# Ledger of designs, part 67: designed miniproteins, single chains, continued (3)

Each design is a single chain, and the fold is of that chain. pLDDT is the mean over its residues in the fold that is shown.

## One batch from the design tools (miniprotein)

Design m10318
Fold by ESMFold2-Fast:
Structure m10318 (fold): chain A 75 residues (1-75)
Amino acid sequence: SMEVKEAIEKAIELAKKELHLAPEEDQEGLRNKLEEARKYLEEGKYEEAAKILESIQPFFGPETREAIKKAVSLL
């Protein structure tokens, strides 16, 4: 649904903004996961995109974590 797509897009954008705050050793891996989530989103594979975001959720702050939780809850 459009709501799921918007929730995933919001979560990806918030995560990208916080990427520089993650440990340097984790930043490349997190960037790659965000790119993979974006690719699934563009393919309409919302469950796959949300699962990737959920797997990296602990690396981010409260606003991003809540955005990810919202995206997962809409599936």
Scores: mean pLDDT 87

Design m10319
Fold by ESMFold2-Fast:
Structure m10319 (fold): chain A 70 residues (1-70)
Amino acid sequence: MLKELEEKFGIAAKRLAETLLSQPPEQQQATLALLDEQIAQLEEALAQRPDPRLQEQLELLRLLREVLLS
């Protein structure tokens, strides 16, 4: 997952994911809840209007969520 983040979204995305993984479990759970909310909002927006930029944001947030769940 971290390598895929770096290859698709650059070193900054990988560093963000590493920072999130280094947080206490309570903060990781709060971050997961925030990611789930943002993902749901982006999915609703994309269902009404296709947008390549929103699609890229959705893919980034989904990969960050998968990293935190691993």
Scores: mean pLDDT 81

Design m10320
Fold by ESMFold2-Fast:
Structure m10320 (fold): chain A 89 residues (1-89)
Amino acid sequence: SLKILSNNIGLLKDVGNLTKNHITTLKENKVTYLFLENVKSSELTLEDLEKLTHLKLIVLVDKVNKKQQGFYLNSEEQRKALLKALASS
């Protein structure tokens, strides 16, 4: 259910887990902005995120609680915070 939109925008929704295969697809499509709707992950590492050299921003979208949180991938602290948020979703 990963969709690649115009201007290298990715949308992943209603998938229980963000996987290493998703990371490969995002890298191959040079995705710059990624929106994750009700997605978690326990298999991703800091090294997996560092491979996404084109990806600038990931936004976690919680439609139930009407909350959004953005993580800028050029920051190591933001990458670490993203992994913690994905593991606790």
Scores: mean pLDDT 78

Design m10321
Fold by ESMFold2-Fast:
Structure m10321 (fold): chain A 59 residues (1-59)
Amino acid sequence: GDPEGIAKGLETALKAKSGAAARAALADARQHEGLDVPLSGDPEAALKAAEEALRRLKE
């Protein structure tokens, strides 16, 4: 995977406050980095999950 690219996607989604972008970035994080984070259709839940995934990638 590309952890820096995935982190950039998550950061971009969070800055835009876009649930759809957050869901796409979360799908990439789960598929390529193996992150066990929830994927939800709810935009607010997706944004929270994206913030958690970004935190885990930066640790």
Scores: mean pLDDT 73

Design m10322
Fold by ESMFold2-Fast:
Structure m10322 (fold): chain A 65 residues (1-65)
Amino acid sequence: MSLEELREKVLAKVPPEMRPLVEAAYDIVEYVDEERAKKALEEALKKESPEEIVDILLDAVRALM
């Protein structure tokens, strides 16, 4: 599955109001480490809760610090 396809599938699982936060977190991780961004999207795709999806992406950003 492509990164673009993974990203779109993850965004579809979160309410429109949360999508900018998810996209911003993803963009930061992808800029620093594309493989880490891919892993974060794959883990997020396994979750059904929007809150857990946001937490996975925010944790990926924190791991870069």
Scores: mean pLDDT 81

Design m10323
Fold by ESMFold2-Fast:
Structure m10323 (fold): chain A 72 residues (1-72)
Amino acid sequence: MSEQQRKAMEAVIDDVRDRAMRLIDAGDLASVREMLEQMRGVLRWRQEQGDTATAERVARVIEEVEAALRAA
């Protein structure tokens, strides 16, 4: 992956986190649970491909969203 592609992917992952947090604030917990399931799939696939940087960032987003969802 190029440096530009990596930065673009990091921005997309950050946008997904922000969207999930807004959905939690709105009480749309069903959509958040679906997003977590999709993110876990992405994490597994990225780990299998050896994309450690993307996997680490996705894992952090999953942890943050799961913590916020438990607090809701």
Scores: mean pLDDT 80

Design m10324
Fold by ESMFold2-Fast:
Structure m10324 (fold): chain A 89 residues (1-89)
Amino acid sequence: SVADEIIAIARQLPNLSEEQLEEAIRRMQKLVNEMNKKLPPKEAVVNNIRTTGLLQQLRLAHRRGDAAAMAAAVADFIALVKEIEEKIA
């Protein structure tokens, strides 16, 4: 599933360089947008706001080298992706 692909990418984020992280974030944003196309527009907007916030937290944690913050942000992002998948079903 699209959600499984996003989760697989998210699990690799702590091991990526800054450039690889930005590429992974762009790919994950694209895949989340594909999931949101299956939902009502108002719900897709809320999900996009939440996604943008979590991806920004991932960027900041990675730049700081904060392993605990990175792990927390990855877990929160995976939880959001699972919520979106459940709403599509």
Scores: mean pLDDT 88

Design m10325
Fold by ESMFold2-Fast:
Structure m10325 (fold): chain A 62 residues (1-62)
Amino acid sequence: SLEDKARFYRNHAEAAELLAQWAKEKAEQTPDREKYQSIADQLEKEANRARKLADEYEKKVK
């Protein structure tokens, strides 16, 4: 259902955002800064994409 899709993408966005924050913190603490910055960037893009999808599906439910 559209409600299930909205909930799925909302939860996915929240999880990706938390992982992105973790990766950003690791980038500040480690010699592998570039690796963790790349991971954080990809996770932030994923979170933003999932959030947009959640918003779109939430609008379609109504």
Scores: mean pLDDT 83

Design m10326
Fold by ESMFold2-Fast:
Structure m10326 (fold): chain A 67 residues (1-67)
Amino acid sequence: SRERQEKAKELMRQGYSLAEAAKKLGLSAREMAEVAREMGIPVSAEEVALAMQGKDREALELYLARL
């Protein structure tokens, strides 16, 4: 997971969106939210809450709909 998060940050530095990087690397909603937080990209408290409840698919769909 740590390796995937670091690779996602590299892809974003190359011009990929967070959604594109997550798709390429198979990031979970939690991993995507963590990368977004570290990169200074806005993510909602609702999306984080859904990820924490283990509803990663719902959290991912909600996050991607807002990007």
Scores: mean pLDDT 69

Design m10327
Fold by ESMFold2-Fast:
Structure m10327 (fold): chain A 55 residues (1-55)
Amino acid sequence: SEVEEMANTLVAAFGNEAAIRQLQAEYEAHRHTLSPERAARVEAAFRLALEKLRA
């Protein structure tokens, strides 16, 4: 899925939970440029990326 592809990209590019959480915080300042549906997908991708790194 698009969410899984985004999550895999986040893990590959940043490689650790702290870096991904920092990017997630920066995203919150920018989320107003996205539709609610797009924002929901981005948030799901962050959540999935953190799940993958937790295991």
Scores: mean pLDDT 79

Design m10328
Fold by ESMFold2-Fast:
Structure m10328 (fold): chain A 70 residues (1-70)
Amino acid sequence: SAAEQQRRKADEALLKRIEALADSDDEFDRGVAEVAAATLITSSSKSDSELAKEIIKRSQEILDKIAARL
């Protein structure tokens, strides 16, 4: 649906911003990315849609990337 495509585009833009924060040398920026990614997992876990599963996967990849810097 058009609404699903618009939501996907918005979520992709948000994930790109969170990825940029996760790549930051600033610990605070990485902390913001961690909270944002965890929030997306929590909100998306309430849906069985393919879009929600993709958001969970991408958000988990961001969390794994942050953890790898420890």
Scores: mean pLDDT 80

Design m10329
Fold by ESMFold2-Fast:
Structure m10329 (fold): chain A 89 residues (1-89)
Amino acid sequence: MLEKIEEALEKWLEEKKLDEEVRKIVYELREAFRNNDRERAEELKEKLIELVGEGEARKIVFEVEVAVGVERIVEAVDKTIEEREKRKA
């Protein structure tokens, strides 16, 4: 599941033909959202606005937020399944 989410994000970045610098910021933004690092996320959002403009930056941020949100749901489900299997043993 996580690999499919990462593949979807990679494919989206490839389809958008975004600059390598923008791709790097997107990956750093994903980590900031995963870690709930709001200060780092805000800094990265500002960098995106400088590189691609506010409208495009908002679209990129939204796609990253969706990807991280889905990833967290999948990880939470997997952990719940693991805990249930431990209770059966």
Scores: mean pLDDT 71

Design m10330
Fold by ESMFold2-Fast:
Structure m10330 (fold): chain A 100 residues (1-100)
Amino acid sequence: SKAEYQRRISRGIGLILRIIGLLEQAKLLGLVSEEDVEKGIKAIEKATKLFNADVPEAIRLMDRTADELDEAIKNKDSERIKEIIERTLEELERLLKELE
């Protein structure tokens, strides 16, 4: 339904804003480089395309990514943050390729 679609889009926007905030926090704490943040932004761009295509797997992936990033930042685990960003990019690219 239109209401369910709007709810999913609103959730997607909320997740994007949360992940942007987490990436900026990680950068401020010196846990990631500018390049790592740029990779994170690319992941957000890919996730946005998947949200527009109504791929619910993308919302679930970004929800998990946000929680994993929050935990890694609290633990000051720079290597884990980078791993999460790279895995998320790879999984989003896989999902996008399945649409083509």
Scores: mean pLDDT 86

Design m10331
Fold by ESMFold2-Fast:
Structure m10331 (fold): chain A 64 residues (1-64)
Amino acid sequence: MSAAEKVLAEAKALAEELAAAGASLDEIRQAVEDLIRSHAAQLSIEEWVAVGREAMAYAEELHA
């Protein structure tokens, strides 16, 4: 997997874990954003934007 694919997989797993624990959508979004930011050195700006967008959409689906 590419660095972007690994970060996205970690972000989705974190979102699922927090949603299962009863975290709010805002808490999930913040945690996912912090995770992606921690990997900023491994991602291009384009990859960061794409991963963030997909991870946030996934978090919203978990809360729908």
Scores: mean pLDDT 82

Design m10332
Fold by ESMFold2-Fast:
Structure m10332 (fold): chain A 80 residues (1-80)
Amino acid sequence: MSVKEKIKELLEKYKKKIEEAKTAEELKQIADDFRLELSKIYEEAVSSGASEEEIKEIYEEIDKAEKELAKLIEEKLKKL
């Protein structure tokens, strides 16, 4: 599985968690957990000697995923 696929699968997993969330505290935990998971993916790539090009692609996918999750959390908070 590519790193981009891992990030996409992680985002889909966390989208479901957001849909099931019942409280603002639960949404905060989901956001914190998602960031930790993304940080681990980034650290693993850097530590394994990934190329500069590969690291750039990982960073771009992480940025996109964080922005999408933040938007979903904001929309969910309006419904709580």
Scores: mean pLDDT 84

Design m10333
Fold by ESMFold2-Fast:
Structure m10333 (fold): chain A 101 residues (1-101)
Amino acid sequence: MNVKVKVTADDARGEVVVEIETDDGLKIKMRFRRPVNGLPDVRTEEVSASAGAKGIEIEYEAEFREENGVLTVKVKIKITHTTADGKTITYEKEFEARVRL
């Protein structure tokens, strides 16, 4: 599976928007906001799948690091799906975005 990742940083809002699209029609949109109390604030805005996937599981891990006026957001995403023949396939992607505070 090919995975297309688009990352957009909004310095004025302290937000990072991550859009993931796979060639099998899975689309994920996640919004990461600057932590208010030191805890990650992650919002999933869109998850859609358009083609006959039997059992899709999406896991993600977001790490926030604030250093020298820059917020770094590191995201690891894991997509697991079951094929028509019952085989489980797992895909992992890792990406990093920086937002000026």
Scores: mean pLDDT 63

Design m10334
Fold by ESMFold2-Fast:
Structure m10334 (fold): chain A 61 residues (1-61)
Amino acid sequence: ERIKRIDKRWEEAMREAQRLLDQGDRNGAIDVIGKVISKETGIPLESAQVIAGGLLASLRA
């Protein structure tokens, strides 16, 4: 229940990232996921984008 808000934002970001990936916009997908990670964890956007890039790479493996 504590993560209910995070869960909804994460689902929305993942759907948007998937649309961007389907269009070939990998950088846009990384940015969308990175912004959610940065906002929820408070880490810098640049660090969040590295995490997002790793996550997207693992999903495409």
Scores: mean pLDDT 74

Design m10335
Fold by ESMFold2-Fast:
Structure m10335 (fold): chain A 72 residues (1-72)
Amino acid sequence: MKEQAEQAIRAGELAAEHFRKNPKYKEAAEVYRKAIEEGRKLLDEGKYQQAVDVMLEGLEEADRIAAEIAKK
């Protein structure tokens, strides 16, 4: 469980870096940054499953926003 949460946060950091490199996706990058902050807080509290869930939800929301931006 802890290893999965740590891996999810690391994967999220890489995804956030990718979104930040393109100014067009600034809004998506910001959503993911907030998810990473919450995920790290949950990891520090020992809430490993919740940390994973927050990271997955953040990625889904950021991808949704990025897809909407790409349609314009």
Scores: mean pLDDT 79

Design m10336
Fold by ESMFold2-Fast:
Structure m10336 (fold): chain A 69 residues (1-69)
Amino acid sequence: GEEKLELAERLLVRHVIEHGELLTPEEAEAIAREVGLSEEQIQRIVDAAREKGTLTAGELMALIEEVLK
């Protein structure tokens, strides 16, 4: 729901401040799990991150929004 998107935004802002705008597949998985996504939704995000090698915070946010549709 909306609450998961708000949590994702807060976690990604924190990541950018602490670690910069890029995320590894492992960092993307950790954030998706903390947001409370299902294992199927987490796997979709991890697969996308591995295909690209890294994600920006904006790209991960867009993926989280897509899997929550």
Scores: mean pLDDT 84

Design m10337
Fold by ESMFold2-Fast:
Structure m10337 (fold): chain A 93 residues (1-93)
Amino acid sequence: GRRLTLASLLLAYAQLVFEEGIPFEEAKQIALDTARALGLSPEDIAELEKAIENMKTPEGKELARKALDRVRAAPTPEEQQAVLLDFYDELLK
């Protein structure tokens, strides 16, 4: 669904920055270009960009690290999806 796609792109962004060491702005462009290539709406792309910008905060960085750890620990795809959606929702608060 729409929310899961956005949440998956946000986690991929977090992996690029926190696990692969890709510069923040380069990882952001990769995420937004991928969203555009997938045909996401301008409104969805703006929401994703807001979530990415919120991840620059100390609170957002901690949420990202916790989400990466929780996804890694989750034994099923359903539990992984729940972590992704929780992470996405928290960054939009």
Scores: mean pLDDT 85

Design m10338
Fold by ESMFold2-Fast:
Structure m10338 (fold): chain A 63 residues (1-63)
Amino acid sequence: SAMDERIREATRKVFDSLSEEERARPEVALPIVTQLVAMGLDLPVEAVRETVEREFRRLLEER
């Protein structure tokens, strides 16, 4: 959906702003990325969580 595309795009932008050290700790980085995406899109965390998690995992494997 268009909303999922916006969430994925926002997730990529936040992910790209992370340091290598932050990317090395996904269990710490994922909650922070989720919160930043939710705030940036003015959506509740519950609305973005699954899409952010899926895209974040994809980005970690695709380097």
Scores: mean pLDDT 84

Design m10339
Fold by ESMFold2-Fast:
Structure m10339 (fold): chain A 98 residues (1-98)
Amino acid sequence: KEMEEVLEFARELEELIQSNSLEEVLKKLKEIIEKLSEEEKKEIEKFKKMSAEEIEEYIEELRKESEEKAARAIKLAVIARALGAVEQKLAAEKKAAE
């Protein structure tokens, strides 16, 4: 169930990115992040600094301990990646306009 919820969240986030401007997506992502705990916000910042391989290894270790912990980590990693991608694209657009 937890993994199905994470996959649905990822799908909804992808639809949001495809259907909206980068500024609107960033606003929506910030609203999602504001509802998270301080611990979850710190995990997102950690995931933003990790490579894809490091994230996969971290999630695999969590999965050995708990499917629920793994599902939560995947959701936070999806948010971190979406936020990083949107921020980088928005910064590139501003730089191109200058």
Scores: mean pLDDT 77

Design m10340
Fold by ESMFold2-Fast:
Structure m10340 (fold): chain A 68 residues (1-68)
Amino acid sequence: MPSAQEIVDQGEKEVQEMLEKGEPLSKVLEVFSRTMKQVFDSGDKEAINRAMEMGQKTHDEIEKIEKE
């Protein structure tokens, strides 16, 4: 299985690419939710902290899209 850090790296890349392409919000949230679940299940505090930072960036982009 991929490490917690690899899961975060993959999730960050996927979310960034989807946001840059203007993918539907539901699809972005699905990838984010999957990444968060796997990272939290790992118990890796560093990976969890990175995923939380990704979550903040994703939230900011979602808020911008939802207002438009």
Scores: mean pLDDT 75

Design m10341
Fold by ESMFold2-Fast:
Structure m10341 (fold): chain A 61 residues (1-61)
Amino acid sequence: TAAEAAADVEAVAAVLTAGGVPAADAVRNARLIVAAHAGVTDYAERHAENVAAAKRVAAAR
């Protein structure tokens, strides 16, 4: 849902900013990560994939 996508963008952006990504770049990257996992039908699995991807991006900096 739109609410689930918005919540995941916020959660992913928070992980990215905690990892040192500037806020504007974090939000942009969060939207791309969430869009990439939109096809995962289970919300809990989709949320876990989004957070895991954010952690990998943060660790690569």
Scores: mean pLDDT 79

Design m10342
Fold by ESMFold2-Fast:
Structure m10342 (fold): chain A 59 residues (1-59)
Amino acid sequence: SLEEELREFAASLGVEVSDETIKEAIDIARGLKEKGFISEDQILPVAKMLLYSEIKYSP
């Protein structure tokens, strides 16, 4: 599932993230797909980029 892929991605970065943070990244990526800005195949890589940005730049 997308949630499992993102949990594994976060674990690979050595960081702990909440289920809420993972869900938000997925929801944003799905919203972009629904608006026609990305394709279905791009949801996971976009969600990973969003999660990485949140981890790196979260205060």
Scores: mean pLDDT 81

Design m10343
Fold by ESMFold2-Fast:
Structure m10343 (fold): chain A 68 residues (1-68)
Amino acid sequence: GVKEAAELLLNAADEGGGEAKVELPDGTVLTFDISTAEGAIGAALNVIGSGEGEAKVTVGDKTVVAEG
C-alpha cells in the first residue's frame, strides 16, 4: 500500500538511499535519485499519481506495491 511505499522511501532517503525505481501500472519504469529532495518528490508523486492500478517502488533489494 501507499503507507508501505512511503516507509520504504523514507527509510531509504534517511540512509542516503541513492536510486528508487517506480514501475507504473502500464509497465513504464522511472528512476529517481531519492538522495535529493527533487528526486524523492518525483518518486512520491509518480506513486500517488499512477492513476488506475498499482505502482511498484523498488529501492535496492526491496520492493513495495503502492496503490495510486
Scores: mean pLDDT 72

Design m10344
Fold by ESMFold2-Fast:
Structure m10344 (fold): chain A 61 residues (1-61)
Amino acid sequence: SLKEMIEKAKELLKQMKEELKKIQRQVEKDPDNKELQDLLKALKERIKRVEEFLKKLEAEL
């Protein structure tokens, strides 16, 4: 159902945002670490896609 998809997307987004905070702290401790920078960038892009998907689902409700 649409409501279940919205709930799952919200839970995923919450988990991804917590992971983002962890990676951001790691980047702050090692700002020249390109692998961590790439992970941070990839995670931000995934969060943005999930937020856009969630917005579309909520608009269809």
Scores: mean pLDDT 84

Design m10345
Fold by ESMFold2-Fast:
Structure m10345 (fold): chain A 81 residues (1-81)
Amino acid sequence: SFEELLERILELIDRLIEDPSSREAVTEELTAIFSTLTPEQQEEALKAIGKHVKEKKVSKEQEDLVLWAVTRALTAVERAR
């Protein structure tokens, strides 16, 4: 379900924040998940990620890393279409 995929996305974001060395693996799994989502679900996922990161009060460097991984994943999905 979309709810289960959204939970997995947020778990991947948490992993990335805790372990920056996981960035390639997290980006690859985010790409796979985003490729299965509709454009509306992708927008909801992006809003959820933004809210999650803001609520965690992460550093600027951690926020930039999350933005990098999400942007790279979405770019890969767009190029595959």
Scores: mean pLDDT 85

Design m10346
Fold by ESMFold2-Fast:
Structure m10346 (fold): chain A 92 residues (1-92)
Amino acid sequence: MKELLEKMEELAKKAEEAIEKGDWEKAEEYLKKLAETIGKIAGMSEEEKEKFYEALIEMYKAKKEGSPQSVVDEYAKKYSHVIQKVAQKLEE
């Protein structure tokens, strides 16, 4: 189901574009859809999906507000393993 991985990448890109344009409302919509999609595939509980969504919002806010890149990278790295594992499972 490689098509679903491409959809996740599309949602992430759209979230980044919305943030770049200052359209935070649309960015939140795309990030929520991304977190729900990844969480469902990864078998996350509702609580885990909420935490993942919060982490995504926090990471993107930190980037927008000029926090050090190391802080943004740490949040991304914490959840990159989940994203990579989902991608690998979808290619299997």
Scores: mean pLDDT 69

Design m10347
Fold by ESMFold2-Fast:
Structure m10347 (fold): chain A 65 residues (1-65)
Amino acid sequence: GSAAERALREAERAYRAGDRAAARRKLGQFHDEAVRSATLGDTEGAQAAGARGRALLAESGLPPP
């Protein structure tokens, strides 16, 4: 998986563990990695990660990055 997918999985894990600070930090890292992937031409990977990130934000109630 991409660095974005890894950061998103870590954000999900941190959120479920109740570590909101780590979840927010990892969501920021996920956003940065998704933007980088899109810039480098991995638009499909960036779009898939973006959809999953939006689903996590809807589930968790965390503000968007």
Scores: mean pLDDT 70

Design m10348
Fold by ESMFold2-Fast:
Order: structure tokens, then sequence, then C-alpha cells
Structure m10348 (fold): chain A 78 residues (1-78)
């Protein structure tokens, strides 16, 4: 998704705003298999816990794995 990529870049730059974060979280909920590489980068490297959690949830929806479930549980415990 072009919108997801754009918003994720802004979030990585720590550039904004509650509105941009809300748009990113909505885009992550609607992520498609084409977004998997971006989701993996967000899950590993995003400075925002809420973004990492949303990326892990999207990855788990698209390609379920026990490893991703364990990572999500760790984020929820933090």
Amino acid sequence: SPLLERISQITKGREESEELLEELLEALADATPADIPVLRQLAKYSPLLVVRRAALEALLRLEPSDELRAQLATVDAA
C-alpha cells in the first residue's frame, strides 16, 4: 500500500502527530501480503510500541506463526 509506506516513513522519522499515527494504525489493520516487508521492518525497528504491536498483529494475520505470537506477547507484557 503506497499510503502505508508513506505513513511508515514519517513514523520512522519521528516526524508527527497523533493523526499520522492513527492513519498508520488503520493502514496496518488493512495490510495485505504486499505490505509484509514493510510490516517486518516496523515490527523490528519502530521506536513506537503501539506501531510494533500493530505490525506484529498484521503479520500474524497474514502469515500466522508461533514465533510472531511470542513476539506479540512480549510487546504486550512491556
Scores: mean pLDDT 69

Design m10349
Fold by ESMFold2-Fast:
Parts: structure tokens; C-alpha cells; sequence
Structure m10349 (fold): chain A 74 residues (1-74)
């Protein structure tokens, strides 16, 4: 289902965010940026496929948060 795909995608995004945050803690800024960009791609890919208005809204919100994290990591 689209809901199952959403949950799987969110799990992968959270794993990438956690990895990016670990890179920032180590001062590995370039790796953190690359890892956030991977998370952003997953959010965009889901948003492009999503037909549910609720899941599109949630994916769009996640995308905005990730884009803010990317700018703060620069």
C-alpha cells in the first residue's frame, strides 16, 4: 500500500538523518551534506509518486524540514 511505502521511506529517511547528524558531531560536514541530500531525494521520490493528499502533505513537510537541515549544515 501507499501507507506501507510511506512508512518504509520514513524509516530510511530517519536512518539517513541520524547518520548525517553523526557526521556533523564528528565535524565531517561534507559527508553530512551528502547524506541529507540522499534523504531529500527519498522524500522527493515519494512525493512524486504519492496520490494520497494526507501522505503528500506529510512528505512535503518532511522535505521542508530536510531542506532546512541541509542549509543549517552548510
Amino acid sequence: SEEEKFLETMKKIQELVDEANRYLEKGEKDKAIETYEEAIKLARDFLNEATSPELRFLAGTVLAILEKKLEEAK
Scores: mean pLDDT 88

Design m10350
Fold by ESMFold2-Fast:
Structure m10350 (fold): chain A 63 residues (1-63)
Amino acid sequence: AADQAELDRLSRGARKAKEAFPNLSPEELARAVYLVMKGDDEGIAALSPEAQAAAEVIRAELA
């Protein structure tokens, strides 16, 4: 139940991030989703600025 709801929010966040950053590669988007799911702040900080912004969009859907 909780895991499914979190995955649904991650999916919505990823979709919104792709819409906001259409030039972001699928690999960068997937990495941002994975790092947000892990709560890996250091990993997110190491991403490109666009991928970091995408991670923030994804995090907003989880809040």
Scores: mean pLDDT 79

Design m10351
Fold by ESMFold2-Fast:
Structure m10351 (fold): chain A 68 residues (1-68)
Amino acid sequence: VELTEIEGHPVVKTTDPALLQKLLEDGAEVLYESEEFTILRHKGVLYIYGKDEAAIEKGEEVAADLLS
């Protein structure tokens, strides 16, 4: 898990599918979904799930566009 910030919003980056599943079970809002990455919002925090580091980088680009 890596903590960062995009457009002033706190962002958590992860490759852990268990964290993705927990967020979905807790009612997190899905902002974007693809085969490589998922972007979620939960309690004011953005989460980027990616299968690997390259997928997370793609997710960061999409998250920046969604927040601008």
Scores: mean pLDDT 82

Design m10352
Fold by ESMFold2-Fast:
Structure m10352 (fold): chain A 97 residues (1-97)
Amino acid sequence: LEIEIVKVEEIYDEETGEYLVHVELKVKAKNAEEIAEATEIIHSSISDMLEEAGVSADVEAEVEIDEEKGEVTIKLTFSGSVTKEQALKMAEKAVKE
C-alpha cells in the first residue's frame, strides 16, 4: 500500500461560516478491501490524535475512485479548531503508522 499526501487546502464554508481543512491522499492499493482498511485506520488514528490533543474538532474520511484515471483518493475533511498545519501533521503521522 502506497499513500501520498497530494493536497492540503483551507476552505471557508460560507453556508456555516466555518473554516474547513481538506487533505487529499493518493492511494495505490491492490484491492478495495485494502483501501477500506487503510481509510478506517487513518480516520481512527486522526480521531485519537484530536481527542488526545483536547481540541474541539472532527475529521471525516471519504474515498473517491476516478475510474478513468485509475486513481483512488482518500479525502479528509477537518472541521472545528484545527489549523492547516495541525491537520497536515496529523495526516502525515497517520499515513506513516
Scores: mean pLDDT 78

Design m10353
Fold by ESMFold2-Fast:
Structure m10353 (fold): chain A 79 residues (1-79)
Amino acid sequence: SSMRLERLKKAVEELAKKLNIELSEEEIEKIAMLGAPRDPRIVPDEEEKKLIEEVSKKYKLPKEAVEVLLQNLKYLKSL
């Protein structure tokens, strides 16, 4: 749904802003649309868990979905 994609994109923007990471519009869309499964080897720390919970509540997204967005963001910017 277009409305769900917009919420995913806004969640990515919020995560990037809170982590002081700059993303282009293309990078935001790529992160929001990437259908990657959660990697259980990548465990969020306590600050990241709090951020995931806040973004999840703000944009009405499952915590698991926000965790995957954070994982995708870190993967894209670490390479």
Scores: mean pLDDT 80

Design m10354
Fold by ESMFold2-Fast:
Structure m10354 (fold): chain A 63 residues (1-63)
Amino acid sequence: MAKEEKKKKLLEEMEKAKEELDSVNLPADNPETQKIYKLYVKYENIKIFGYEKVEEAIKEVEK
């Protein structure tokens, strides 16, 4: 199912973002570190609130 495949892909990306965050030793104010952190927080929100809720929120904001 398309939704399930997309959700699985996001979980894989979340896992990668977590690994990147754990391996990065750059300063916290470095743009790359900030980007990785933003991705990790986004995927954590998906895990907590569910993919649909986060997708709805993003769509509302981005209009």
Scores: mean pLDDT 64

